Designed miniproteins, single chains. Designs and how they scored, part 38

Each design is a single chain, and the fold is of that chain. pLDDT is the mean over its residues in the fold that is shown.

## One batch from the design tools (miniprotein)

Design m1383
Fold by ESMFold2-Fast:
Structure m1383 (fold): chain A 88 residues (1-88)
Amino acid sequence: IEDLIERLEKLKEEALKQGNETLAKALEGLIGLGREALEAVKRGDYERAARLLREISATLLYLNELTGDPRYGELAEEAERLARELEE
């Protein structure tokens, strides 16, 4: 989860450098959800963490389609993998 957040922060910095404030705000929202998922894991609430990670994955798939940047698709797969690991 920490690696996922770090990679989202790097994408946000790129969006800001490109002047894409809308994409940067969307990424900031995903970073917030990632931090909530991490706190849920710390509390032992793995089902909540998995649901948050799947929400992140769904949004990243949308951003992948919207931007054409395959890094969003790769991160979506990572978020889905992390969610599955937490549930089983």
Scores: mean pLDDT 82

Design m1384
Fold by ESMFold2-Fast:
Structure m1384 (fold): chain A 73 residues (1-73)
Amino acid sequence: MSKELAQKALDALDAGDIDKAKEYLEKAAKAEGEEIDFSGLTGAQLRAIALSHVIEDMPLSTVYKVIQNAESS
């Protein structure tokens, strides 16, 4: 399940392993049928994406677009 992978990403962020968190989030997105590049995002942005997916049941692609639009404003 993509939520389980997003939870592993949160665990990796808590351990300070941003690269591992990216791998888990990319795998979670692929489990949803989406290919998303999380390179160039900060650890805080990765955490926000993972939390929104795990807690708020938002698709990773939707959260990623929201973060991208916020950076574009």
Scores: mean pLDDT 76

Design m1385
Fold by ESMFold2-Fast:
Structure m1385 (fold): chain A 92 residues (1-92)
Amino acid sequence: MEEVIELLVKMAELALEDGGTVQAEVEGGELTLVFSGLSVETQTALALQAIGLGLDGYEVEVKIEGDTLTIKIGGLSEEDAKRAKERIEKLR
């Protein structure tokens, strides 16, 4: 679904606008986003958006460790995961 790619890109844009950083990694149909330097408010917003993806049927894992937020999304096509990573990397 192209809609999930747009949502993932918007999540990365929100992190960068908050003055944080984002790293994207792809392994098959699984996308891992690692955010750092975010406010608590932005971390909470991103975690809630990730939970929303889980409710939509994606395999979602959220981990918060200090100032680092890791969001892992499975159930994507390999092509969609790669497209999301490429778009996120171009935001810098």
Scores: mean pLDDT 83

Design m1386
Fold by ESMFold2-Fast:
Structure m1386 (fold): chain A 69 residues (1-69)
Amino acid sequence: GEIEELLRELAEAALAGDNERARELTEKIAELSGASLDTANRAGVLLLILSSQGRLEEGIARALELLKK
């Protein structure tokens, strides 16, 4: 889905150190998911931690679950 694709882009931007793009993607994810910006930021941090460990697909799945709350 669109949110899953945005989470993948967020992981790529964050791992590349593109903080401005990561911020823009996080704001868009919050808007589209209906989650608070705080929840979207927590999802992004979890995604970055797991992606940095080579666990991108798990990171996306867990971020999606957090955004549904």
Scores: mean pLDDT 87

Design m1387
Fold by ESMFold2-Fast:
Structure m1387 (fold): chain A 76 residues (1-76)
Amino acid sequence: MLPDPNEAKALLYYALGQLMFKKGLYEEAAELFEKAAEYGDRELAARALENAARAYEKAGDEERAREARARAEELR
């Protein structure tokens, strides 16, 4: 099987986002989760956007958090 290059990028950005979130770098984590959503399939994109919303909330950006949640719901 040839790995999908977009799937590989999505998983990498998702993993980096999780790492940044654990380190308390919430703004950077949210940006990485948004990148994961750009390259991931529908299910991964929805999960990444939910995590981006949580990261934006931790960073104090309620507006971007709401937008990320709305985008995640659109994909379900």
Scores: mean pLDDT 83

Design m1388
Fold by ESMFold2-Fast:
Structure m1388 (fold): chain A 97 residues (1-97)
Amino acid sequence: GDERARALIAEGEKAFAAGDYEAAIAAYEEAAKVGSPRLQAEALLKLAVAYAKAGDYERAAKALQEARKLYEEAGLEPPETPEVIEAENRVLAAYLA
Protein backbone atom coordinates (compact mmCIF):
# COMPACT_ATOMS: atom_id res chain seq x y z
CA GLY A 1 0.00 0.00 0.00
CA ASP A 2 0.82 3.70 -0.01
CA GLU A 3 2.43 3.63 3.48
CA ARG A 4 4.91 0.96 2.33
CA ALA A 5 5.63 2.92 -0.89
CA ARG A 6 6.35 6.13 1.07
CA ALA A 7 8.56 4.26 3.57
CA LEU A 8 10.56 2.68 0.71
CA ILE A 9 10.92 6.06 -1.06
CA ALA A 10 12.19 7.59 2.23
CA GLU A 11 14.65 4.67 2.66
CA GLY A 12 15.88 5.17 -0.93
CA GLU A 13 16.29 8.93 -0.37
CA LYS A 14 18.48 8.31 2.71
CA ALA A 15 20.65 5.83 0.76
CA PHE A 16 20.89 8.25 -2.20
CA ALA A 17 21.95 11.14 0.08
CA ALA A 18 24.67 8.86 1.52
CA GLY A 19 25.93 8.07 -2.03
CA ASP A 20 24.77 4.44 -1.73
CA TYR A 21 23.15 4.24 -5.17
CA GLU A 22 22.89 0.42 -5.04
CA ALA A 23 20.76 0.58 -1.87
CA ALA A 24 18.75 3.53 -3.28
CA ILE A 25 18.01 1.56 -6.50
CA ALA A 26 16.85 -1.49 -4.49
CA ALA A 27 14.48 0.61 -2.34
CA TYR A 28 13.06 2.57 -5.31
CA GLU A 29 12.57 -0.64 -7.38
CA GLU A 30 10.47 -2.09 -4.54
CA ALA A 31 8.59 1.23 -4.09
CA ALA A 32 7.73 1.26 -7.83
CA LYS A 33 5.87 -2.08 -7.40
CA VAL A 34 3.54 -0.88 -4.60
CA GLY A 35 1.25 2.03 -3.75
CA SER A 36 -0.90 4.27 -5.94
CA PRO A 37 0.05 5.10 -9.57
CA ARG A 38 1.28 8.55 -8.43
CA LEU A 39 3.63 6.98 -5.84
CA GLN A 40 4.78 4.40 -8.42
CA ALA A 41 5.53 7.31 -10.83
CA GLU A 42 7.48 9.18 -8.10
CA ALA A 43 9.46 6.01 -7.26
CA LEU A 44 10.24 5.40 -10.96
CA LEU A 45 11.43 9.02 -11.39
CA LYS A 46 13.73 8.69 -8.34
CA LEU A 47 14.86 5.27 -9.62
CA ALA A 48 15.83 6.87 -12.97
CA VAL A 49 17.93 9.51 -11.15
CA ALA A 50 19.65 6.77 -9.09
CA TYR A 51 20.35 4.65 -12.22
CA ALA A 52 21.84 7.71 -13.97
CA LYS A 53 24.11 8.39 -10.94
CA ALA A 54 25.21 4.73 -11.10
CA GLY A 55 25.93 5.05 -14.86
CA ASP A 56 23.12 2.67 -15.93
CA TYR A 57 21.69 4.90 -18.65
CA GLU A 58 19.57 2.21 -20.36
CA ARG A 59 17.63 1.49 -17.15
CA ALA A 60 17.51 5.21 -16.35
CA ALA A 61 15.88 5.88 -19.77
CA LYS A 62 13.30 3.09 -19.27
CA ALA A 63 12.41 4.32 -15.77
CA LEU A 64 12.02 7.92 -17.05
CA GLN A 65 9.71 6.71 -19.86
CA GLU A 66 7.54 4.65 -17.49
CA ALA A 67 7.37 7.51 -14.92
CA ARG A 68 6.26 10.01 -17.61
CA LYS A 69 3.60 7.55 -18.83
CA LEU A 70 2.15 7.15 -15.31
CA TYR A 71 2.15 10.94 -14.69
CA GLU A 72 0.43 11.53 -18.08
CA GLU A 73 -2.20 8.82 -17.32
CA ALA A 74 -2.88 10.62 -13.99
CA GLY A 75 -3.23 13.98 -15.81
CA LEU A 76 -0.16 15.36 -14.01
CA GLU A 77 3.03 17.07 -15.18
CA PRO A 78 6.21 15.12 -14.29
CA PRO A 79 8.41 17.08 -11.81
CA GLU A 80 11.45 18.69 -13.51
CA THR A 81 13.80 18.97 -10.51
CA PRO A 82 17.54 19.68 -11.08
CA GLU A 83 18.24 15.98 -10.34
CA VAL A 84 15.72 14.83 -12.98
CA ILE A 85 17.12 17.30 -15.56
CA GLU A 86 20.66 16.03 -14.82
CA ALA A 87 19.50 12.40 -15.27
CA GLU A 88 17.81 13.29 -18.61
CA ASN A 89 20.98 15.09 -19.78
CA ARG A 90 23.19 12.13 -18.78
CA VAL A 91 20.92 9.72 -20.69
CA LEU A 92 20.95 11.97 -23.79
CA ALA A 93 24.76 12.36 -23.65
CA ALA A 94 25.17 8.55 -23.46
CA TYR A 95 23.01 7.96 -26.57
CA LEU A 96 24.13 11.02 -28.64
CA ALA A 97 27.90 10.60 -28.14
Scores: mean pLDDT 84

Design m1389
Fold by ESMFold2-Fast:
Structure m1389 (fold): chain A 85 residues (1-85)
Amino acid sequence: SNLALAYNNLGNVLTTENRLDEAVEAYKKAIELKPDFAEAYNNLGFALASQNRLDEAVEAYKKALELKPDFAEAADNLQKALDAQ
């Protein structure tokens, strides 16, 4: 939905401002509104990894790949998060 995209975009802005807790909540709201939003799961994973919440980041990236198996960015991010554990 347009509202899910708006929350995903808000999360992106908050991530660039290093407001990572607020970014995580915005991405979670995007996912609540659009549960098949692979890009929001990937972005959530990146924000969680930036907070060193690596186990949660791995789960988010795995969900992004479950929804979009050819999502190269999510696959690369997942590998980096696993290597950092």
Scores: mean pLDDT 92

Design m1390
Fold by ESMFold2-Fast:
Structure m1390 (fold): chain A 58 residues (1-58)
Amino acid sequence: DLASFLAAARAVRAKYGRRVPREEALALAKAAGLSEAEAEAAGGDLTRLAGLAAEKLG
């Protein structure tokens, strides 16, 4: 669900700050049910990923 996604995204951001590894960003996107193309379009931007997750889950 969206709340679980946002909690996970917040934890990743807290751990890595501005240097979120691509693999971690892709794992978050996959957990939200986003496609790899959608994840790549976000470019590791957690704010953009959260927006896409909200559109799909909310």
Scores: mean pLDDT 73

Design m1392
Fold by ESMFold2-Fast:
Structure m1392 (fold): chain A 70 residues (1-70)
Amino acid sequence: EAEKLKEKAEEYLRKAEEKLEEGDLKGAEEYLRKAESYVGKLEKLGALAEAEELEKRIEELRRRLDELKK
């Protein structure tokens, strides 16, 4: 259960990173929001360590997105 949610979040993070590399800021934002949704589900299941790890990766990609918006 938690493993599948983590895998799905990681898939969306990979897609967000690909969109950032392509300069597709809208696509990157969409995939980051999807990853955040799965992190929220992990938190509800009590998988806090996994959620925290994924949230750090989301924050890193959001930081890159914000730099590109300058």
Scores: mean pLDDT 81

Design m1393
Fold by ESMFold2-Fast:
Structure m1393 (fold): chain A 88 residues (1-88)
Amino acid sequence: SEKEKKLREEIDKLVEETLKKLDENPEMSDEERSKLIVELLKKMKEILDKYGGSREQISYMIGQLLRVIGHDIDIKLELEREKKEELE
């Protein structure tokens, strides 16, 4: 449906914008990163409310949110590895 397409497009746009911010700002504090992810979740919920998200669309949103969380973890792990290498 057109609503389903628009819902996915708006969620995908928010996810890509959030991933870009995480990539471009590795110096961002854990508090600022957590705030960014919480803001993403709030905006995703607003999109679901706007388009009347089905259970399938809720599951899609959860998958996209987990993708962002996983990416933030990967960035943090890489930064910690680089710090250890600089000390050697």
Scores: mean pLDDT 84

Design m1394
Fold by ESMFold2-Fast:
Structure m1394 (fold): chain A 89 residues (1-89)
Amino acid sequence: SIVEKLRELAERARKLGLEPLADMVETLAKHIENEDYEKAKLLAEQLKDLIDSGIFFEKAKNISPEEREELRAQLKEVVDEVLKYIESK
């Protein structure tokens, strides 16, 4: 499920020391789970912009380029999936 994918990504981000990113992804998962689609859409759009800007990864310490790119790709995929899911409602 989308919620499970988001929680897995939040845990991965937290293990990599990306606490603000992990908190945003976990909050997005809770909004989807609670069917708060308006809040979910706003947060997903904000998260997509932040991922595209690279801001989370510019401040990342001790993350390999490979780990960063893998997490970034997975985040983009799931955020796009969330936005499409909400648009279908």
Scores: mean pLDDT 81

Design m1395
Fold by ESMFold2-Fast:
Structure m1395 (fold): chain A 70 residues (1-70)
Amino acid sequence: AAEDLRKAMEYLEKGDFEKAVEYFKKAIDANDPAIADEVAYWAPTLLFLAKELNDYKTAGKALEVLSKLP
């Protein structure tokens, strides 16, 4: 949901990448059409951070978003 995306952005700005990835994952899982464009825009960043943190489950979710919204 939009609140999870906002929290992800806040944590990203603070350099708390683990929490940023956690809240981005929640935003993707919500599958909310209202934030689909924002989720797609941030998916490459989420993919990079998730891989750096060895969170391959979240990296897979980011790749799925990118495959549907090229």
Scores: mean pLDDT 76

Design m1396
Fold by ESMFold2-Fast:
Structure m1396 (fold): chain A 59 residues (1-59)
Amino acid sequence: MDLAEAVRRILEDPRLTEEEKQKIVEAIRKHAPRSFDELVELAEKELGPEVAERIREIL
């Protein structure tokens, strides 16, 4: 699964709230992560470990 597909699956997954999805989109726009590791690290740093954990579950 490429990064773009992973992001799409995260945004479509019901385990994340619409507010969390909006924050993820803003973080991606600001930082442009290039890998799953960067995306997860970004989510932990900007949105907290709980959101990062849910992202790991989706990927």
Scores: mean pLDDT 78

Design m1397
Fold by ESMFold2-Fast:
Structure m1397 (fold): chain A 68 residues (1-68)
Amino acid sequence: MSPEEKLEELLEKAKEAVENEDLETFLKYIKQISDLIKEEKVPEEVAKKVEDELVRLYNEFAERQAAK
């Protein structure tokens, strides 16, 4: 599996954690994504797309928490 495919899989798991309002699992997947980008030679274009999606997911999680 390519680093890009691994990042996409981890993003889908992070999305599921946001939908379940599971902060611990969400933070776990953010860390795994960050570690993968840092340790693998991920293309800048791919890394930017992943970072943009993580910001979106973080904002969605924050909105869900604010509603409680």
Scores: mean pLDDT 78

Design m1398
Fold by ESMFold2-Fast:
Formats: structure tokens, C-alpha cells, sequence
Structure m1398 (fold): chain A 88 residues (1-88)
């Protein structure tokens, strides 16, 4: 279900934010792979317009995480979860 996909994404995003906060680059790259995987699963359940918005927000999340901008990363992750749950 979309709710299951959204919660899987939320957990992946939380792990990525924690890895970024810890400054663990190896853990961050592993977590980003999980973020991409869970986002791709959710994307298959979305209409095309929402899928494009998901792609933009995922790119924003990953850029913020790599930049160490934890506030921007949390904001993007929150908006992504809200997008997915609204589609459930």
C-alpha cells in the first residue's frame, strides 16, 4: 500500500539524516541507496504529476544531506512523507 511505502521511505530518510548528522559518509551513501529504493517503490503508485514532484523533492533531500544542511533535509523529508500519505 502507499502508506506502507511512505513509512518505509520515512524510516530510510530518518537513517540518512542521522548518518549525515554523524558525519559518516559511508553510512550516508548506504542510506541514500535506501532512500532512492523506497522512493522508487512509492513512485510506481503515484500519478505522473505527483511522480515528478517526488523526483524533485528526492533530489532536494539528497542535495541537502550531502551538503550537511540538516534543516533543509528534514523539511524535504517531511514534505515527501506528506506527499506520499496524501496519495494513500
Amino acid sequence: SMETAARAFERAAERAIEAARAGDELALEASLSMVRMTANVAKKLLPPEAAEELDRLVDELIAALRAGDLEAARAAARRLVELLLAAA
Scores: mean pLDDT 86

Design m1399
Fold by ESMFold2-Fast:
Structure m1399 (fold): chain A 63 residues (1-63)
Amino acid sequence: MEEWEKEVIERFREAAKEMKEKGAATTDEEIEEVLRFLLENFDEGAREEVEEALKRLEEKKKA
């Protein structure tokens, strides 16, 4: 794996770990942080999907 892929995977692992520690609860802050990191570092292929997921989380958070 390339260095940037390792960074992304580490972020996913941290978010998943936090979710498990909190009893599978939604960890909006961790998920948003991971999605923003992906949006900044991924190519256009993943950018749209990440952006949509991030917006979805923000909408739920504001509700």
Scores: mean pLDDT 59

Design m1401
Fold by ESMFold2-Fast:
Structure m1401 (fold): chain A 88 residues (1-88)
Amino acid sequence: DAVAAARAALAAARARLEAELDAFIERQGLPPEMQELVRRALEALAEAAEALVEYRARGDQEALDAVKEELAKKYRELAEEFEAALKR
């Protein structure tokens, strides 16, 4: 099952990235609001990656384009919140 294999690979990659980010956050002492923004960004990316695997398996190009647009929108919103948090 190509979809199951791809999902397993994504889950493994996410676990590695989360472990690396947890170590980074601990070393740098990021404030809680920055930690939350990082977690939300990872969650949005993980959701988009899972949808991309599913729609690609179906050959649904319109759904793939919609996922890209939604991910870009979510990251713009997160960038605005990140900038607000950086302002003290």
Scores: mean pLDDT 75

Design m1402
Fold by ESMFold2-Fast:
Structure m1402 (fold): chain A 56 residues (1-56)
Amino acid sequence: KLEELREKIEKAKTKEEIVGIAHELVELGLITEEEAVEIAALSLEEAKEAIKEILD
């Protein structure tokens, strides 16, 4: 499951894809809804880095 999310984040090209991944992380209990909102407010590149750090 985590490997699939890492693959998705590496291939993500849009902010909508990033928001979708952040919501999946909330459902898995890896982050809070508030953290997902913060990630969604970042630039595409910053959001990708934040999610990769969470998955590590």
Scores: mean pLDDT 78

Design m1403
Fold by ESMFold2-Fast:
Structure m1403 (fold): chain A 66 residues (1-66)
Amino acid sequence: GPPKVKVTALEDYNAESSEELSLKRGEVIEGLYLGQDEKGRYIIKNLATGEVYLIPPDKAYIEFLS
């Protein structure tokens, strides 16, 4: 299946669209990495909620856990 990842917000970010996730600096999201979209945004499925979010790559640090 898709790899498990830890996504850490590098700074506060307000989502520019409904498909993006708003972030607070130091916020951590654990999920499944589903790839990137055409804009290079990370496609992350939240393991707790099952929701899928698009995260700008310049706003977050991604670590592969598996």
Scores: mean pLDDT 81

Design m1404
Fold by ESMFold2-Fast:
Structure m1404 (fold): chain A 70 residues (1-70)
Amino acid sequence: GLAAQNAKAKEIAEEAEREAVRLVTLGRYEDAIALLEKKIKELEKLDTPLAKEYIKRLRKGIAQLRELLK
């Protein structure tokens, strides 16, 4: 149901943010981008408005990391 899909979306997003922060702290920016892209694909399988908001947040994170690599 919707509640279960939203719980899964939150779990994926929180794991993505935690692991991306770890990789960024280690200077592994390209690995952080690859991880966020993988987690976005997992969230895209969830057809909920909350999953779409998390995708937007993770995409913004990727854009910020790509600016640092320029």
Scores: mean pLDDT 88

Design m1405
Fold by ESMFold2-Fast:
Structure m1405 (fold): chain A 72 residues (1-72)
Amino acid sequence: DEELKKALEEAIEFLKSLENAPLEEQEEKLTEKAEEYEKQGDYLTANILRWAVKTKDIKEAIEKLEKLLEKL
């Protein structure tokens, strides 16, 4: 699914940009970006980012998403 690939690629790129940021900043910026995607009607990418916030481990989230992308 090309739409899922695009959502995963965009989510992974954004998560990697925050990988070395403090946890509080990660949560704030991920939530803000998810809201931006929701406003654009991109609920798939928004849901991926909201899931990543809930993991409390951005590196683990990136690893899981990259593994999923490899299977597509």
Scores: mean pLDDT 85

Design m1406
Fold by ESMFold2-Fast:
Structure m1406 (fold): chain A 64 residues (1-64)
Amino acid sequence: SLEEARRELERLREEYGTGFSYDLMQGKDPLEVLKRHIEVAEKRGDEKRLEAAKQTLENLEKSK
C-alpha cells in the first residue's frame, strides 16, 4: 500500500539525510521522491545509498 511505501521511505530518510526527508515531508509521491533520491545518489557516486534506494523502488513496484 501507499502507507507502507511511505514507512519504508521514512526509514531511508533517517539514514540518508535531510534532502530526501524534505521532499517526503512535503507530501510528494513516495515513488517520485525515491526516483529523485536515486538520481542524486548516482550523480554523487554514493553506491550504498543508490543500492538501498533501488531495492526500495523494486519493492514498491512489486506491490503494484
Scores: mean pLDDT 64

Design m1407
Fold by ESMFold2-Fast:
Structure m1407 (fold): chain A 71 residues (1-71)
Amino acid sequence: ADEHLEKAEKAFEEGNYEEAVKHYSRALTQALLAGDRERAAEVSRKLAEAYEKMGKTDQAESARVGAELLA
């Protein structure tokens, strides 16, 4: 179950971007450990969106680059 992805999406929807980043980061780790590169790319893009909402431009850029490398 993508429990962390579900929690991250809910937190993002509620405007709690710090909590969303925490859960997206855990979902990314799970996807990478499972060898699911498509899921890891998807989650990395969501991480970038959450970082952008927080004004963390450098971290958002790193997450976008990570997603491109995984796709």
Scores: mean pLDDT 84

Design m1408
Fold by ESMFold2-Fast:
Structure m1408 (fold): chain A 68 residues (1-68)
Amino acid sequence: SLEEEIRELKKELEKALKDSDWEKAHEILNRIAELVGLPKPAKPKNKAELFEILVEYLQKVNEKLKAL
């Protein structure tokens, strides 16, 4: 299901963040965006911006899934 795919991607995202793999983290966010029909997030310019994008974007993903 869509929710299961998003859950798996969120788990992969958490692992990428733990591994400090920022490129993979951004790639996973883009895949989540495609699945829920949100615009792809902008590429972060630094680590702090990446975390800000993560917090805001995951909140938007949850709101979108609630509407589906």
Scores: mean pLDDT 75

Design m1409
Fold by ESMFold2-Fast:
Structure m1409 (fold): chain A 59 residues (1-59)
Amino acid sequence: KRIEALKIVFEGVEMILSGKVSEDEAKEIIIRKLKELGFSEELAEKYANTAVIMAKLLK
C-alpha cells in the first residue's frame, strides 16, 4: 500500500533527523520494513535513498 510505504519513509526521515541512528542504519530499517510490505529490494532501496536525501535537505 502506497500510504504505508510513505509512512515508513517519513518515520525513517524522523529517525535520521533525531540523530539516534546513523543514515545507513535508518536506511536498512526502511528497506526491511518495505520488504515486509511486499516491495522489491530495488524499490525499497530507492525509497530508503529518498528518505536519506529528504533528511539531508530538511536538516
Scores: mean pLDDT 79

Design m1410
Fold by ESMFold2-Fast:
Structure m1410 (fold): chain A 59 residues (1-59)
Amino acid sequence: MERVERLRREAEELRRRSEELREEGKESVSSQAAGDILFVGASASEMLAEREERRLREE
């Protein structure tokens, strides 16, 4: 339970940071690339949270 909450919080923070960097990256290619990397990280963290939650429900 605690791990799922942590992963979801981490994903939310990464998503927020990605959006901020993408807005700032309108005039910077490096910021846009960093934003894209953080977005992928957020998606991975969300998938890990879903897998862990499903495991706990079936346990």
Scores: mean pLDDT 73

Design m1411
Fold by ESMFold2-Fast:
Structure m1411 (fold): chain A 90 residues (1-90)
Amino acid sequence: MAEEIIEKAREKAKEMIAKDPSKEADALAFLGAAAFQAGDLELAERLAREALALDPNNANALALLGAVLEARGRTEEARALLAKAEELEA
């Protein structure tokens, strides 16, 4: 069930932050990716944007936001974000 996928990801995100508080942006991007896989595009977009507010250069958060926007039909905006994520992964 979708809620179970998100709950499992939430526990993983808590572990990441508990071990290293500097990984808050990565933890939010990870939780958002789980929401995206569960089909909750609105939650995934909010979490990706929260991660980017903490770290504007977080490649995982940029890739997630791009994937969400592509799924929502905002293809031009999605391509710009995915291109930026690819540049940062180098």
Scores: mean pLDDT 81

Design m1412
Fold by ESMFold2-Fast:
Structure m1412 (fold): chain A 78 residues (1-78)
Amino acid sequence: SADQAEADRLISRAEELVEQARKEKDPLNREILLGVAELTAAVIIAVDSHDTSPLAQEQLKRAREVLDRIVAEAERLR
């Protein structure tokens, strides 16, 4: 569906934001990029959590991987 295609674009954007945050030297800009990625992943998890379709399950996996990468990036900056 169009909504599922949009969800895929949003999770791809969240993945891009985490990569941008890894290269960002300004702490405030980095925090903003990670925050936007986290909110995007959280929205996908909320929307897809009741959908058992293979596409929704893959989107949930990718969203959880984004959250894991955000945690890893925060630990790297300590």
Scores: mean pLDDT 80

Design m1413
Fold by ESMFold2-Fast:
Structure m1413 (fold): chain A 78 residues (1-78)
Amino acid sequence: LSPEKRKLIREGAAKYAAGGILLAAAELEGSARLARDAIELYEEAIRLFEEAGDEEGVELARRGLERARRLLAELEAA
């Protein structure tokens, strides 16, 4: 991997981890705002992993995004 691709993977992983933390907080607090923030972080992680060609990273971030979107829909329907 080039230094540029390694940087993109590290940035993507950081966004993915942050998204997971906010998603967990959103579930515990019932917070639509935190769920939206988690969605944004997962979308950023997907873009970074796609630029790096990290297919596994893209798949993980997409699964996180789906969970966050589902939670947001449930919270907004309540």
Scores: mean pLDDT 90

Design m1414
Fold by ESMFold2-Fast:
Structure m1414 (fold): chain A 74 residues (1-74)
Amino acid sequence: SADEEARRLLEEAERLLEEGKRAAEEGNYQTAMELYRRAVELAKRAVGLARDPALRERAEQVASEAGRNYRKVQ
């Protein structure tokens, strides 16, 4: 289903966001930026597919957080 695919994309986006945070903590800002960019892309795709409002809200939150973190390490 669309919600199953959205959940898979969201889980991957969350993993990329966490990896990006670790890379930033280590001073690997170029790696962190790439991971955050990918997290935003997957989370936005999850928003587009999600029919469950709670799933869509969670995906919007991940996209927003990854986007803010990207701007901070720019």
Scores: mean pLDDT 91

Design m1415
Fold by ESMFold2-Fast:
Structure m1415 (fold): chain A 60 residues (1-60)
Amino acid sequence: MRYQELYERAVEAERRGDLETALRLLREAMRELEKERDKPHVQRALEALRRRIEELERRL
């Protein structure tokens, strides 16, 4: 799975209340995205991912 597919799956899992799966998928998506850190849209996506991971950790 590439970044977008991982992110989409994570959002679906979060929506269904499967927070553990969502967290795992978000971390994988972040790892893929960080390989392209030099692009501006990627920087914003990384910040959004970090916030989402933090939110999920609070819910777990």
Scores: mean pLDDT 77

Design m1416
Fold by ESMFold2-Fast:
Structure m1416 (fold): chain A 100 residues (1-100)
Amino acid sequence: SLKEQIDKLIDELVKAAKAGGEENDKRMIELVNEIMRLASKLPPEEQYEVAEKLHEVADVADKNGHPITAGVIDITAAVLLVASKHPKALERIEELRKAA
């Protein structure tokens, strides 16, 4: 299924986020772009779930020395939250804004 493909890409993204080196920054960006392309085709509830998972991966990337790539992942998560039109998306975005 589409969601199974996305979950596999997220697993690969987490592995890249935990690894060091500039080659893993490039790999993470490629994976994030593919996740965004596929996730845009999901129902709102599943887009929201993917956005939350990406936000968690951004934290992992930041903690492992990839702060710029973590920022790119967070922006992608925010775009998916907006695109989801999920009832909780606006509340979640406001929480993230206040935490920054």
Scores: mean pLDDT 81

Design m1417
Fold by ESMFold2-Fast:
Structure m1417 (fold): chain A 69 residues (1-69)
Amino acid sequence: SEAEEYLAKGKEALEKGDYEKAIEYAEKAARLGSGKLAAEAWRLLGEAYDKLGDIASSVGAYIRAIGLE
């Protein structure tokens, strides 16, 4: 699915240190996905924001991921 493709691209961007791209792809995956896939996308957003030092956005994303599980 398109959501799975964006999640995969987001994970790849995070691994490469492209945190801004990771956020962009994870946001797309979260918007298009549901349930477990959306939760994984929100966790990826949390990780990317944490790497950028945006603690407030990181915490918010992790809370959203937990709420979807």
Scores: mean pLDDT 86

Design m1418
Fold by ESMFold2-Fast:
Structure m1418 (fold): chain A 86 residues (1-86)
Amino acid sequence: MDQLQQQADDYQRRADSLRPQADQGDLDAQRQLGRYLMLAGVNYSLLQQYDLASRYYQQASDYYDLAGDSDLSEQARRGADNNLQR
């Protein structure tokens, strides 16, 4: 089985488990959620699933922005844009 697919699915599951806490304004949960979404985006990009990768990078950017991590938010946004241009 494709290890990249399994890692992407695991990161997505971890991200989804953090959404309730992140949506309630927990800054640490927002940062962790952003990180897992970004890691899922990287793995989906490597699998050439560019639409999924772009979606996860966009979500990561949003959660990093909520957490006040503007540098990580910008990095995630660039990841989304790069995948849409593939």
Scores: mean pLDDT 83

Design m1419
Fold by ESMFold2-Fast:
Structure m1419 (fold): chain A 58 residues (1-58)
Amino acid sequence: GQTAVAVRDHTADTPSILAFRKGDRLEVLKEFSDGDLEVRAADGRVGLVGSNLVEIVA
């Protein structure tokens, strides 16, 4: 799968949104048509993140 890296810290306001720290590596599971990504964190948490909050790594 693709890897994304968080470009900033993010605090989740709802359970469907993933909280993370700048530099966290996230596995991209799905990309939605609105630009949101479903990602998995290293600890196994799955949630949504805005594509503007992460950078896809090669």
Scores: mean pLDDT 75

